# Designed miniproteins, single chains, part 70

Each design is a single chain, and the fold is of that chain. pLDDT is the mean over its residues in the fold that is shown.

## One batch from the design tools (miniprotein)

Design m2582
Fold by ESMFold2-Fast:
Structure m2582 (fold): chain A 55 residues (1-55)
Amino acid sequence: SAAVEEAKRVMEEELAKGASVSEAARRAYQRLLELGYSEDEAEAAVVRAVIELGL
């Protein structure tokens, strides 16, 4: 989904900057909320992104 792809993009970007996985996940969650996703949708997308990135 678009939300999962955006979460993956944000997480990879944050990890490249030296952020921890939990910091990257938090940033991805915040970004999805800014884009208008609900809290539940944002959380689900971040969880899926973590799984798909093998984190």
Scores: mean pLDDT 88

Design m2583
Fold by ESMFold2-Fast:
Structure m2583 (fold): chain A 89 residues (1-89)
Amino acid sequence: SKEELIKKAEELEKQADTYEKSGRYDQAANLYLQAGDYYFEAGNLEKAFESYKKARDALLKADPTNQEKLAEIDEKIREVREAILERRR
């Protein structure tokens, strides 16, 4: 189950990387966000954090005025960062 979630996240991240390199930042942001969610569900907090940050960066390039979606991603980043710190205490 966790391995299946990680594979899905990896596939989405690779697709997102392709869209990001081609300048399709909106598609990249959505795929990075989904990859982050799967990594988070699988317990891979470091990968979830990386994916959410990439989603945020892509969203800023696509639409910096989308404050609602930026706030959503920022909340996910805060949750993952807190979880990482809790695991390391």
Scores: mean pLDDT 88

Design m2584
Fold by ESMFold2-Fast:
Structure m2584 (fold): chain A 58 residues (1-58)
Amino acid sequence: SMERKKEREELVKELAEAIKNKQTRDFTPLLDRARELGLTPEEIQRLVEEAKKIAEKN
């Protein structure tokens, strides 16, 4: 759904900010939200990699 896509994009942005700022304590609640959104472990891994790439470019 469009709502799920928006929620995923929001999670990527929030996780990228947490990575950039080295706020590791914020990782667990963001990953918990990804699981609640119904993402598979593989999809969560892709989301984390996408967030890392965004953090590196900024």
Scores: mean pLDDT 78

Design m2585
Fold by ESMFold2-Fast:
Structure m2585 (fold): chain A 66 residues (1-66)
Amino acid sequence: MSPLEVATKALSSVEGVDEKSAEEAAKAILEGDLEKAIKILQEAGVDEKTARAATTLVSRGVERLR
């Protein structure tokens, strides 16, 4: 599995996040732009605290896959 696929699946497991928003946020995480990923998740309806926590968790996960 690619790091993008793993990150997208993890983010899509967050309540309220659709697959498209999860994929865009996952791309931002892989680019190192965590603030962009948080913003994408918030625009999908996730609160800031949950968006930041999910982004941090996924970022740590993909670092082990690269």
Scores: mean pLDDT 79

Design m2586
Fold by ESMFold2-Fast:
Structure m2586 (fold): chain A 80 residues (1-80)
Amino acid sequence: VDKEVVISLLEAAAYFLEELYKRTGNLQFKKDLAETYKILGELYKELGDYEKAKEYYEKARKLYKELYEETGDEKYKELA
């Protein structure tokens, strides 16, 4: 599968997950969004786009920090 196509689909998924979280407040969508950003960071790193990789890793880290602050679950602190 073309990595650029996979990236585009994941970026679209991230957009919809953010909107779902805004509408529902369900932390599962925030978790899925953080995981999607982490995967996007890894894919951009594989393409040699370290600037984009860093951007997505920082977005994922921020969401994991928010999840830790909201839930108190130590797992999110490790992922941040």
Scores: mean pLDDT 83

Design m2587
Fold by ESMFold2-Fast:
Structure m2587 (fold): chain A 64 residues (1-64)
Amino acid sequence: PSELEIEKGVLEALIDMYRWLKKHFEKLYEEGKISKEEYEKESEELEKKIKELEERIKELEKEL
């Protein structure tokens, strides 16, 4: 694979990790272990990170 393909694979793995973390915080909120404010803050931060990585993948796909 090209260096760009390897970079894309790394970014995809990071997105999967952040999606897992988002689900983890959702579960903590459903179990009453964290506040609604904490859940909303963490979910928004993770969603922002996921969108940034998705945008980076789109740019890499233009180069592939």
Scores: mean pLDDT 83

Design m2588
Fold by ESMFold2-Fast:
Structure m2588 (fold): chain A 106 residues (1-106)
Amino acid sequence: PVTLTQSPATVNVKVGETATITVTASEDLGNDLMWLFQKPGQGMRVVIGNATVRMPGVRPRITGSGSGTTYTLTISDVEKEDEGTYYGVSTKSRPLSFGQGTKLTV
C-alpha cells in the first residue's frame, strides 16, 4: 500500500491568515490524491479531488496543488468555519491510504 506522511499534526492560525498542509507519498500518485475535511460532530467530506479539483460548494480560497510525491492543501483567508481536521488520502490503490490528519484551529 501507499504510505502517506502528513504535516503538520496541528496548525493554529488567526482569521485572515493562510494555513498550509502537506502530504508526501511513498510513490508517485499522479492526480490520485484527495483532501477530506471533518468538523467535530460532522461527517467527512471531500474538499479537493484529483489533487487540484475543488468540489462544488467549496470556496475558492481552498486550493490543492502538487503532483508526483508532494501534495499541498492551502487555505487562504482562513475563517472560523475552516476549523476541523484535514486528511490527505491516496486513491491510487486499494486499500485507500490516509495521512495522519492535521487539526486546524482558528
Scores: mean pLDDT 85

Design m2589
Fold by ESMFold2-Fast:
Structure m2589 (fold): chain A 68 residues (1-68)
Amino acid sequence: MEEEIEKYKKEIKEDPNNYKAWANLGVALAKAGRIDEAVGAFLKALSLDPDNAEVREKMSAALREARE
């Protein structure tokens, strides 16, 4: 989990416009219980690709799982 967070942070450092890496970081953060940070990562992904339904679905699923 922490290892996945570090992996996606590295991908973002190499390409900050990689919305997929931001969305994946959001999923990893939500699974770690870091919900506020997860929301921030998903919002960043959506700011890079606002019409991406896949990012919205990942955000919804990850936040739902984190609360259960």
Scores: mean pLDDT 78

Design m2590
Fold by ESMFold2-Fast:
Structure m2590 (fold): chain A 101 residues (1-101)
Amino acid sequence: ALSAEQQALLAEARELGARAAAEWAAAEAAGDTLRALEVGLEAQREALRIALELGVPKEELLRLIEEGRRWLEEHREEFSPEEYELMMRAMEEMEREIRAA
């Protein structure tokens, strides 16, 4: 069973997800694709921090980052160079945070 602290962290994750979805939708409506990506990446980074606090195994988190990087490399032509660089940079930073935790 989840502790009260773990339950609070999951509630925070849900609230952050809802906020990120709203901010993403606003950026998309404005035609700001880079801002939409920044919002999504910020939300993923906060989700990573919560997952680490919840004790999700580092190996599982690293697997998800590697899968994300492979998907991004496979779909590189669908993104601008700036969008691609931003996403790859975020994956590198998240991997470092997982390994340092």
Scores: mean pLDDT 77

Design m2591
Fold by ESMFold2-Fast:
Structure m2591 (fold): chain A 56 residues (1-56)
Amino acid sequence: PLTPRQLAVLTLVRQGKTNKEIGEILFISEHTVKSHLSAIFRALDVTSRTQAAARL
């Protein structure tokens, strides 16, 4: 299962937000957003933003 923070990141990805925009919305760095995306990809066993967004 995804954490609430990872779910928030993935929801914004599905809305077409960039890593920079997600960082601005969630008050975290773009680097932290990329780290969350890596964790999301591992948790969902996917390799792309498109595949991850489709799991939501």
Scores: mean pLDDT 82

Design m2592
Fold by ESMFold2-Fast:
Structure m2592 (fold): chain A 88 residues (1-88)
Amino acid sequence: MDDVMSDLARQWQIDYQQNPVQAMGTVGRQGGQLSVLTQQNSLDSDNYDISQTRLDGLLSGAGMVSSGLRTSAQSFMQNSLQQLQQQQ
């Protein structure tokens, strides 16, 4: 279990560079403690404000990660979404 969690954390750092929205969806799949899995598809298409809300619920409710990782994921997601908005 711990090895899987460590591998997930490392993979998240890579996925954030490629597709942060899908990386958040992966956390939901592994946690499975929230109905956020039902909302996983929404993360791929949601606006930044909605995506941020889903991310907070996913990380907090899934009980998968430390507060540090949760905060880092939120900051990275927020910055990535803002950059995407500027490029479109």
Scores: mean pLDDT 47

Design m2593
Fold by ESMFold2-Fast:
Parts: C-alpha cells; sequence; structure tokens
Structure m2593 (fold): chain A 56 residues (1-56)
C-alpha cells in the first residue's frame, strides 16, 4: 500500500467529512481508488482515521 494512496484517501475524507451522505464509495471516487482499497487503507491506518472513521 503506497503512501500516495493513503494521502489521497485522507484528502477525500477531509473533503467529504461534513457531508452526511459521505460513503466509502464517494471517498473511493474522489481518491481514484476502489472501495475495497479505501476500506483496507482505513483499516490499516485506524490510528489516523479514528475520529473520521466514526463518521463514515
Amino acid sequence: MSEEQIEKVLEAIEELKEDPSATARKVAEKAGLSVGTVNRIVYSNRDKFAELGEKL
């Protein structure tokens, strides 16, 4: 899993964090990744996504 992919997911989540309809699919579309890849990044980096993961 590349640093670039993690960075793209973080940026997408930050952009969508105030959207109540924000889903892993929307994050994946913004980051240019698959939903499965987004879920794996979030799971592997739970310490970075602890507060954001509660909203997704």
Scores: mean pLDDT 68

Design m2594
Fold by ESMFold2-Fast:
Structure m2594 (fold): chain A 60 residues (1-60)
Amino acid sequence: TAQEQTRIARRAMDAGMSVPGVKSVHVSVAGDTLTIEVEAESEEAREKALEAARQAYRDA
């Protein structure tokens, strides 16, 4: 439940933050809605971070 959602969100944030050129990743879960916000040095880094975070969330 809430603890599981927190673990999954943290895993997703860690995956996004592992991408070079990423400045910040924010992940929040509201009911069945997942929101991922990424600040990065380039659009390429931003897209890679979004994909990494989504993949980690799906794999959790």
Scores: mean pLDDT 78

Design m2595
Fold by ESMFold2-Fast:
Structure m2595 (fold): chain A 58 residues (1-58)
Amino acid sequence: SEEEIAEELKKEGVSEELAKIAARNILEGKPLVVDKDTPVEREIELMKKFNVSGVVRV
């Protein structure tokens, strides 16, 4: 569920508001939104954990 995905993102250090947006995007099949300074290794870990096909840096 969106709430469960958001809670997992919060455990990974994502802010509450960003976690809610990211969880919705994951459920809708949209790319995961991450900060532009996010390490590539972190990005790959998040993609695997949440089974997403793409990432957008902001």
Scores: mean pLDDT 72

Design m2596
Fold by ESMFold2-Fast:
Structure m2596 (fold): chain A 67 residues (1-67)
Amino acid sequence: MEFSSVEEELRYLVEHHLDVLPAIGKAALEANGDLEKAKELIRKVFEEHGITLSDEFIELLAERILA
């Protein structure tokens, strides 16, 4: 679907996996403005929750959170 975006994927995760949102927030704080660190931490958070995300989605999410 052409309207799929980082927000739409996040809404899906919120609806089905609410527990990941606080962990993503913690990852952003722990990264302390480091984009590569944020990407690594976000990837690990989702992996620990049994969710596999694309590298592109993780990058966009990390950029958005650090903005």
Scores: mean pLDDT 70

Design m2597
Fold by ESMFold2-Fast:
Structure m2597 (fold): chain A 57 residues (1-57)
Amino acid sequence: DELLEEARELEERAKKLGSIEALVQIGLALLSLSLGMDELARKALEEAKKILEEVEK
């Protein structure tokens, strides 16, 4: 599943960068996906991306 693969990739990046804020959003996305809440998962992944973009700058 595209969202699950994206969440996994972002989780790996967040762990390497030590971004707790991004890991929280990724955790929310993974939980949301397990519950079938795809919209919430997508929003959480977008927030994680924004956090990681800021950290990687």
Scores: mean pLDDT 81

Design m2599
Fold by ESMFold2-Fast:
Structure m2599 (fold): chain A 91 residues (1-91)
Amino acid sequence: SEIDKIYEELKKKYKLSPEAEQILNNMVGIIKSKVKKLTPEQIEKFRKAMEELIKEYEKSDKSNPFNRIKLALKATEKAKELIKDYEKEKS
């Protein structure tokens, strides 16, 4: 799937920690459970959302557990936004 291709590309590019990968794996799983086919606009929005989350986390102090919680909350919010956009386009 296009979602899997983008996520694999970003994992290779940014060399995610196991903790960050677990959080982002959950986000990807939630999106894939609700979304079967994305438009090019939705694919670009997914890529930008993932890259923004990764860049923000990489700038943070990764030794602080609060930053992992913050990543998880933001990832969940972005997943909900993408699913909502998908449901509007599917109508």
Scores: mean pLDDT 78

Design m2600
Fold by ESMFold2-Fast:
Structure m2600 (fold): chain A 70 residues (1-70)
Amino acid sequence: SLDDEVEIALLTMQLALARRAGDPEGVAEYAKKLADLAIKSNRPDLAKWAVEQAREAGQEEVAEELEKKI
């Protein structure tokens, strides 16, 4: 839906900003929200990308939790 597409764009931007800021907690929060929305929108590649972002930020437990939903 249009609302989902807008939210995906905003979450992707917020995740990118958290990465640049060196904020692993922020990366984890936005990755969770993005992955959940990506799954609902049938975008598995986006969900996998969000998992990878959480993993790269050292948020292994969050990455593992999200990966089980894909």
Scores: mean pLDDT 85

Design m2601
Fold by ESMFold2-Fast:
Structure m2601 (fold): chain A 68 residues (1-68)
Amino acid sequence: SMRDEVLARLEELVATEKDPAARRIYEALLRLLKEGRISPEEALEAIELVEAGDLDGAQRLLVRAVTA
């Protein structure tokens, strides 16, 4: 499923990410996705923002997703 694919990708990103700020965002996404507090689609969008270097955009998405 998309959820299982995104979970696997986040586990790998947490394990391999060298930037502490990006890794912290991936750890938060992984936790929230496991808790069902964000959708796989929202998690994937946040991953794409981090990969583009937009850590502030990823953080804003996280705040919006968990307060909806």
Scores: mean pLDDT 86

Design m2602
Fold by ESMFold2-Fast:
Structure m2602 (fold): chain A 70 residues (1-70)
Amino acid sequence: IRDDIQRARDLLLNAQRQRDQGQQQSNQNLLLSTTDDQRRLYGRQLSDVYGQTARSVVQSNRMLQRARDQ
């Protein structure tokens, strides 16, 4: 149970870290982009990062819910 909570916390922290790195990189690319095609591509990459973060949060919440109920 405690190990499950710790794994859920580690997953959430890792997801936040990956989101911050991806967001920073995508924002830099957007600022440096010189064409509309590049801005569209980098904007989509940023959206993908947010999607991955949302999935990780849902997974962490499910793990915490299961640990709490057990």
Scores: mean pLDDT 71

Design m2603
Fold by ESMFold2-Fast:
Structure m2603 (fold): chain A 60 residues (1-60)
Amino acid sequence: GELLEEIEELLEELLKLLGEEYKDIFDEILEVIKKASEEGKKNAIKSLKEYLKELKEKKK
């Protein structure tokens, strides 16, 4: 669904910034999020967006 697609895109962007060594843990996180409620998925998206923003700021 739309929420899962957004989560997958955010995890892909995070993996690009953090490195391939985090791939296995991110795959596991995605599987946990897939089983979460709709509200849980929305909260995960918010948290991932904030973390991605912080990492992008550190790269400047």
Scores: mean pLDDT 79

Design m2604
Fold by ESMFold2-Fast:
Structure m2604 (fold): chain A 94 residues (1-94)
Amino acid sequence: MSIEEIRAKAKPIPESIELLAASDTVLVAFDKEKKRLLTEDSDLPELKTIPPSAVLLTPLSSGKKVYVAETEDGWVFLIERKEDGSWEVKVLKK
């Protein structure tokens, strides 16, 4: 399902939900209140939560936050919040 089809059917995204990555192959969002990752990409495992094994690579006081997260299926994600408030998700390993 394309992100354009999802957007056409969706109400405005709540402030608690941040879009981390949006492309023709990947849609990843982060629920700030529940600290969960949400994905609708059929090629990615469903990320419902940042795994407890996720490692914060930046200082807690930094405006930039970088996490490394591994799923039980062996996918490795780099999840970055930049100082400008933008988010980026990179798949490091399938």
Scores: mean pLDDT 51

Design m2605
Fold by ESMFold2-Fast:
Order: sequence, then C-alpha cells, then structure tokens
Structure m2605 (fold): chain A 83 residues (1-83)
Amino acid sequence: MEAEIAEGVARIMAAVGRLLLKRGDAEEAVRLLRRALELAERALGPEHPAVAELLRLLAEAYAAAGDEERAAEARRRAERAAA
C-alpha cells in the first residue's frame, strides 16, 4: 500500500534526521525533515504518528539552527498531531 510505503520512508527519513542532529548538522537536518514532513503529510495525513515524530524532530532541528520561531511552530503542530 502507498500509505505503508510512505510510513516506512518517513521512518527512514526520521532516522537520518536524528543522525544529522547528533552530528550537529542542523541545517541539513532541517532540509531533510521539511521534505520528509511534506511527503508524509500528503501520503498519511497531518494527524498520523509518523507526521508527529517528523514535526518533533523538525522542531529540534530548527532550534539547533537558531530558528526559535519555526521551532515553536513545529512543536505546536507536533502536539496537535500526537493528540
């Protein structure tokens, strides 16, 4: 199923995003996670657990890159998707 494949791809992208964050490559993590989020939202819908995880990681990536406003927005979206 397309949704199952999309969920698997989102999980892989989340894992790569976590690796980039651990390496301190916040700007690359932001670019990857933004793309992953767009694909996951289109395929799985905005309330899917995979979307919540990507939003949480994107918030961490934005904060690490110094973008506190986008980090706060991503955190709020993650809370809504996880609820």
Scores: mean pLDDT 81

Design m2606
Fold by ESMFold2-Fast:
Structure m2606 (fold): chain A 75 residues (1-75)
Amino acid sequence: SAEARRLTVEGLLALREGDYERAIALFEEALALDPENAEAWALLGLAYRRLGDEERAAAAFEKALALDPNNPLAR
């Protein structure tokens, strides 16, 4: 959806600004609307990794790879 895409873009901007908690919230909202978005799962994993939450990062990357085995952010 357009809203899921908007939330993913806002999350990516937050991630680039170092606001990892805001990025996580935005990616979780995007995934609530589009749970099969492999890119949003991978970006969620990156945000968790930046916060040192390795368990949640691994779970998000596993989901991203299950949806897209060639996802460059999760491989």
Scores: mean pLDDT 86

Design m2607
Fold by ESMFold2-Fast:
Structure m2607 (fold): chain A 86 residues (1-86)
Amino acid sequence: SLEEIQELIKKEKEAWEKEKEEFIKNSPVPEEAARRYVELVEKAIEAILNKDWETYKEYLKELLLLVAEVKGAPEELVKANLESIE
């Protein structure tokens, strides 16, 4: 159920708070990109816990754009793929 998913996300967030700095330091991408990824993930989790689905979707799109940028995919190609989903 949705409530069970929210509880799992909350527990996962608490565990992640202890591990995120290690993840950033050991990331194979530039530190700036790794920190931005972590920030967007944290904001997306906070939005879903607050039942703010529209804000959650916005942060998911930003995460997809960041991942594509780090992988060298053009922004226009990523936007086209996002539009094809809807």
Scores: mean pLDDT 73

Design m2608
Fold by ESMFold2-Fast:
Structure m2608 (fold): chain A 60 residues (1-60)
Amino acid sequence: SPEVGRQLVVKYGGVSEETAEKALKVVTEEKDKEKAIEILKEGGMSEKQAEGAVRALEEL
């Protein structure tokens, strides 16, 4: 479920619900992993955390 992926992204790096939703849209609609990683990094995640979060969004 996209909603479960969004919740995991918040849990992974303490980013806001709004930042997680924006990253989810980029992953699901644009299929651009690198852009989603950059959005999460701007939200305060490290590179490793952002990569893990994007993977969680794609698998759900």
Scores: mean pLDDT 74

Design m2609
Fold by ESMFold2-Fast:
Structure m2609 (fold): chain A 65 residues (1-65)
Amino acid sequence: GELEEIRAGLEAWVKEGATEKDLIFIADVAARLGRKDVAEVIAQVAEENGFTKAAEHARKKIEEL
């Protein structure tokens, strides 16, 4: 499904060198689009990869939606 494809893409992007700042940026984009579901996936991927600041940022954006 769409969320599984988004998760796979994010995981591949992190393996290819995406930074914590990149995940913060995409979390902002997801929030602007009203995509709470996508922001949740971003938070999970950030948490799994030790990007604590990106995870916290995504969680805050989820609370605003």
Scores: mean pLDDT 85

Design m2610
Fold by ESMFold2-Fast:
Formats: sequence, structure tokens, C-alpha cells
Structure m2610 (fold): chain A 125 residues (1-125)
Amino acid sequence: MKSSKENEDAIRNKKGSEVNSIYAFIATLIEGDKPEEALELIPKKYENDAWVQYLKGQAYFKLGNLEKAKEYYEKAIELDPNFASAWNNLGDVYKELGNYEKAKEYYQKALELDPNFEDARRNLA
């Protein structure tokens, strides 16, 4: 539920009802354990969007492809360095890879960008 609300809040920060509807649907497919379908439905015209790279990262993370998840979260932060959710999820990738020191660095970065980011705060505890 919290991850869904964070995805919904990030979508609300984007202007354009079409873009918001597409991202909400893709996020719903990832949450519903259909990450492959989510990847197929991303329109090419949004390829340079940080949120699209973030959703691809989430889909690959759900698939257990940690290297692809890392790659797409890194692309998201390259496009938007202030994307707190992408920094937090990159931390989750490093935690799954057993690199706890690097995971902590990325969680701290997420919390620096958004001090109210509950998931990053929890991950640092």
C-alpha cells in the first residue's frame, strides 16, 4: 500500500492526464505481478522520462533481474538526480546484492532529497 501511494504521488506530480493514466496502469501491472506486461506497454515516446526508467527498474526488480533493475534506476537518477524513490530503490538493489554499505549510502541520499521519505528512513533503522 505505501509503495502504491508513493507511485501515485509521483504520478500526480506530472502534468498531463494521458501520461499520468499510462504510468498508473503500468505501476498497477508491476504491483499485480505482471512486470513483463508492464515493460511491453511503455510507449517509446516516453523513453527519456525518468519515471519510465524508474518503472522499468521496478519491473526488473520484481523479475529478480537485479542487474537490469540497477541499470534502469541509475538511468532514472541520471535523468532526474532529485528522484528520491529511484535512489531508495537503488539502495534496495544493493541490499539484495549483499552490499549493505552502498545500500545505506543510497538510502541516505533518498532521505536528503526527501526528509519525509518513510521507506528510506525505515531502511536506515
Scores: mean pLDDT 77

Design m2611
Fold by ESMFold2-Fast:
Structure m2611 (fold): chain A 101 residues (1-101)
Amino acid sequence: SELQQKYREIWEESMLELNEELQAYVKKKKLSPEQRALLDAQVAKIHFAVLAAIANNYSPEEILATFEKFSKEAAEAMNDPEVKEILDKQLESLKKKLKEA
């Protein structure tokens, strides 16, 4: 649907922003190859979960809940409060963009 396409475009923009902040985080913290692989796996889980939510006609609230759930898991896996701060910021950004949709 037209609304699903709009949500996908919003998500693509949000992923670009998230990837830019995480790339800066990786460089700043000098993450090991193993830590980078873990982060990449967590980001992939978030990405595919949100895409699945959009494809299944989830509401904006359900899309946000999906992002929040997998972001919490990612922050816990990385065990770094800076990752939580980056993901929390992206949750608020995504919430605003979906509300304006």
Scores: mean pLDDT 89

Design m2612
Fold by ESMFold2-Fast:
Structure m2612 (fold): chain A 97 residues (1-97)
Amino acid sequence: AMEEAFKEAEAVLYYMAGKGALGDGNYERAIEYFEKAIELEPDSVLAAEAYVNLGEAYYKLGDKEKAIEYFQKALEIARKNGDEEVVKRAEELLEKI
């Protein structure tokens, strides 16, 4: 539907903004953007990628417990969507933490 297409486009924009903030070392702002992307498309491949980056942001802030929770959530959604690349990345990040 047209509303679904608008939510998907907006989720992509928030995800890209989150990655930019993460790259700039603004971890709190990255978290805000990734949470908005997830709110718009909670069970999507984009949400799985957003959860991986959300976990990385929390890890950079020293919150290992939240990082593990979000990597596990990314793994759950990626498996549901059959995204093998995100599955492997989430598993590798969980091994390194």
Scores: mean pLDDT 87

Design m2613
Fold by ESMFold2-Fast:
Structure m2613 (fold): chain A 72 residues (1-72)
Amino acid sequence: MRLEELTKRALELGLEAGRLYLEKPSEELLERLEELSKRMEEAGGIEDEEERLKKVEEILEELEKLIEEAEK
């Protein structure tokens, strides 16, 4: 189920981002994480379920890319 898969991915990526921040605190990383968090909250306001899930997926893809960049 798409919602279940996205929820699991969000949790896994969120925990990884938190781990990276705790190991190497960065103001830039924190600001980017806060921006993605705000966009996630805005996506939650979308009434159409399919459009909402698509926006959540896009945000999670950006979070994954941010984590990959932060590890380097």
Scores: mean pLDDT 78

Design m2614
Fold by ESMFold2-Fast:
Parts: C-alpha cells; sequence; structure tokens
Structure m2614 (fold): chain A 63 residues (1-63)
C-alpha cells in the first residue's frame, strides 16, 4: 500500500534524526519499524497504526 510505504519512510527518517540524539532511542525506533513491517505483512493494519503512533510519542518524549 502506498500509505504504508510512506509511513515506513517517515519513520525511517525520524529514526535517523533520533540517532543524532540518542543511540538507544534509535535502536528502539528501528525495532518499532521492524514490528510495523511485520504487522503490515500479517495484514494487521490497526496494530501497524498503533506502533507508528507509539513510536512517534516515544520520539517526542525523548526530546
Amino acid sequence: SEEIRKKIEELEKKAEEAAKTSGSLYEKLLEAIEEFVKAVEEGDYKKAEEIVKKAEEELKKAE
């Protein structure tokens, strides 16, 4: 799905930015991206959306 690819790309960019601030946060975001991809592959789009939202909140709290 086009929307899903766009969300993955956005998360990857945010993870790269987080790597400049904290290696620990970067690692957590990479794990979130992996879980997101897995959820999408399993067809669990609701879980994928929740993972994205949680990752974005984690990133904001770390700043």
Scores: mean pLDDT 74

Design m2615
Fold by ESMFold2-Fast:
Order: C-alpha cells, then structure tokens, then sequence
Structure m2615 (fold): chain A 78 residues (1-78)
C-alpha cells in the first residue's frame, strides 16, 4: 500500500484523529449552540484549527500536532 514509511504512517494516523475530533466538535457545536450565526463562527474556528493540525502533520511536526490537538480538545470542552 502507498504511504508505508513510518513518518507517513504517523502523519496519516494523526490526520485521521484530527478528522475524528473535527466531526465530534461539529456534533458538540450543534448541541451546545442554538444560534445559527454562532454555530457558523464556531464551525469556522474548528475548521481553522483542523487545517493547522493537518498542515503540521503533513510537515511531520508531531510535537506541534499534539499541542494543536490538545488545544482543539480544550476548545471543544468549553
């Protein structure tokens, strides 16, 4: 299969985790925020955070990915 190198494997796994977190975040926003405009703002913020995580994962910067995922979790928990 393509992408069998250890670095690519780690990046793929982290990218998958980021997508899962974004999906959970979307569901959380739907439950927590009733205002459609506020939902749009929160979803946009989640998308931006996901984009940064994916960029860091693509660069192989695992420590940055872990920090960004932690920030995303904290953001979603508030």
Amino acid sequence: VPGASPEQFEADVLEALALILATIGKLYVEKHIKDPQKKEEELSRIDKMLDEIQAAARAGDLDKVRELIKELREYLNK
Scores: mean pLDDT 74

Design m2616
Fold by ESMFold2-Fast:
Structure m2616 (fold): chain A 58 residues (1-58)
Amino acid sequence: SLKERQEKSKEKYKEYQELLKKLDELLKKGVPESKLVEIFRYLALGDEEKAKELLEEL
């Protein structure tokens, strides 16, 4: 249904915002920018599972 699709989209947007905040925190901790860019690329491709795995390794 349209309502279920809208709810899912809102949830994805909130997850994306939280991820951006976490990436900023990791940058401040001195994590290499190249690693953060790699995670961001997986997110942009829709591979959330791979992005999460890379985040957990940091």
Scores: mean pLDDT 73

Design m2617
Fold by ESMFold2-Fast:
Structure m2617 (fold): chain A 60 residues (1-60)
Amino acid sequence: SPNLERLLRELREERERIRKLIEEFRADPEKSKNEYILLFLEGVLKALEARIEELEKELA
């Protein structure tokens, strides 16, 4: 489905954005002190990865 393929592309792009944001937060000494933001971002990443995996299985 073109709509499902577009959704997958958008979710994969969002996953890469969150991954980069986590790396930036971990690299920044001031931002890395905010454990709650980092924990939240890691939770968002896990949810995105789970959703991507489910949609990839539906397309296979």
Scores: mean pLDDT 84

Design m2618
Fold by ESMFold2-Fast:
Structure m2618 (fold): chain A 92 residues (1-92)
Amino acid sequence: LKEKAIKALEEYTELRKEFIRKHAKKAGLSDEEVEELEKQLEEETKKAKELIEKELEDEEVEKLLKAFEANIEALKKALEDGTNDHPIVSID
């Protein structure tokens, strides 16, 4: 279960980076700003991975996995549709 959730998290992170890169230049972001966003995403992912491995029980990991799978599907669709609605802003 944890291995599956970590794999989904890693896939989600890669898709988020692809989305940032693909839309950043259309949104007028510099390469430096893109690198900063990707660095923040990497740090967030590292913390989430540690949380999954050390803190979360199986029930919590299962809920998190479902959330990652849903987000992966939504993000893949956004990348395919070529949307330009500036979703680079992080939502907490």
Scores: mean pLDDT 73

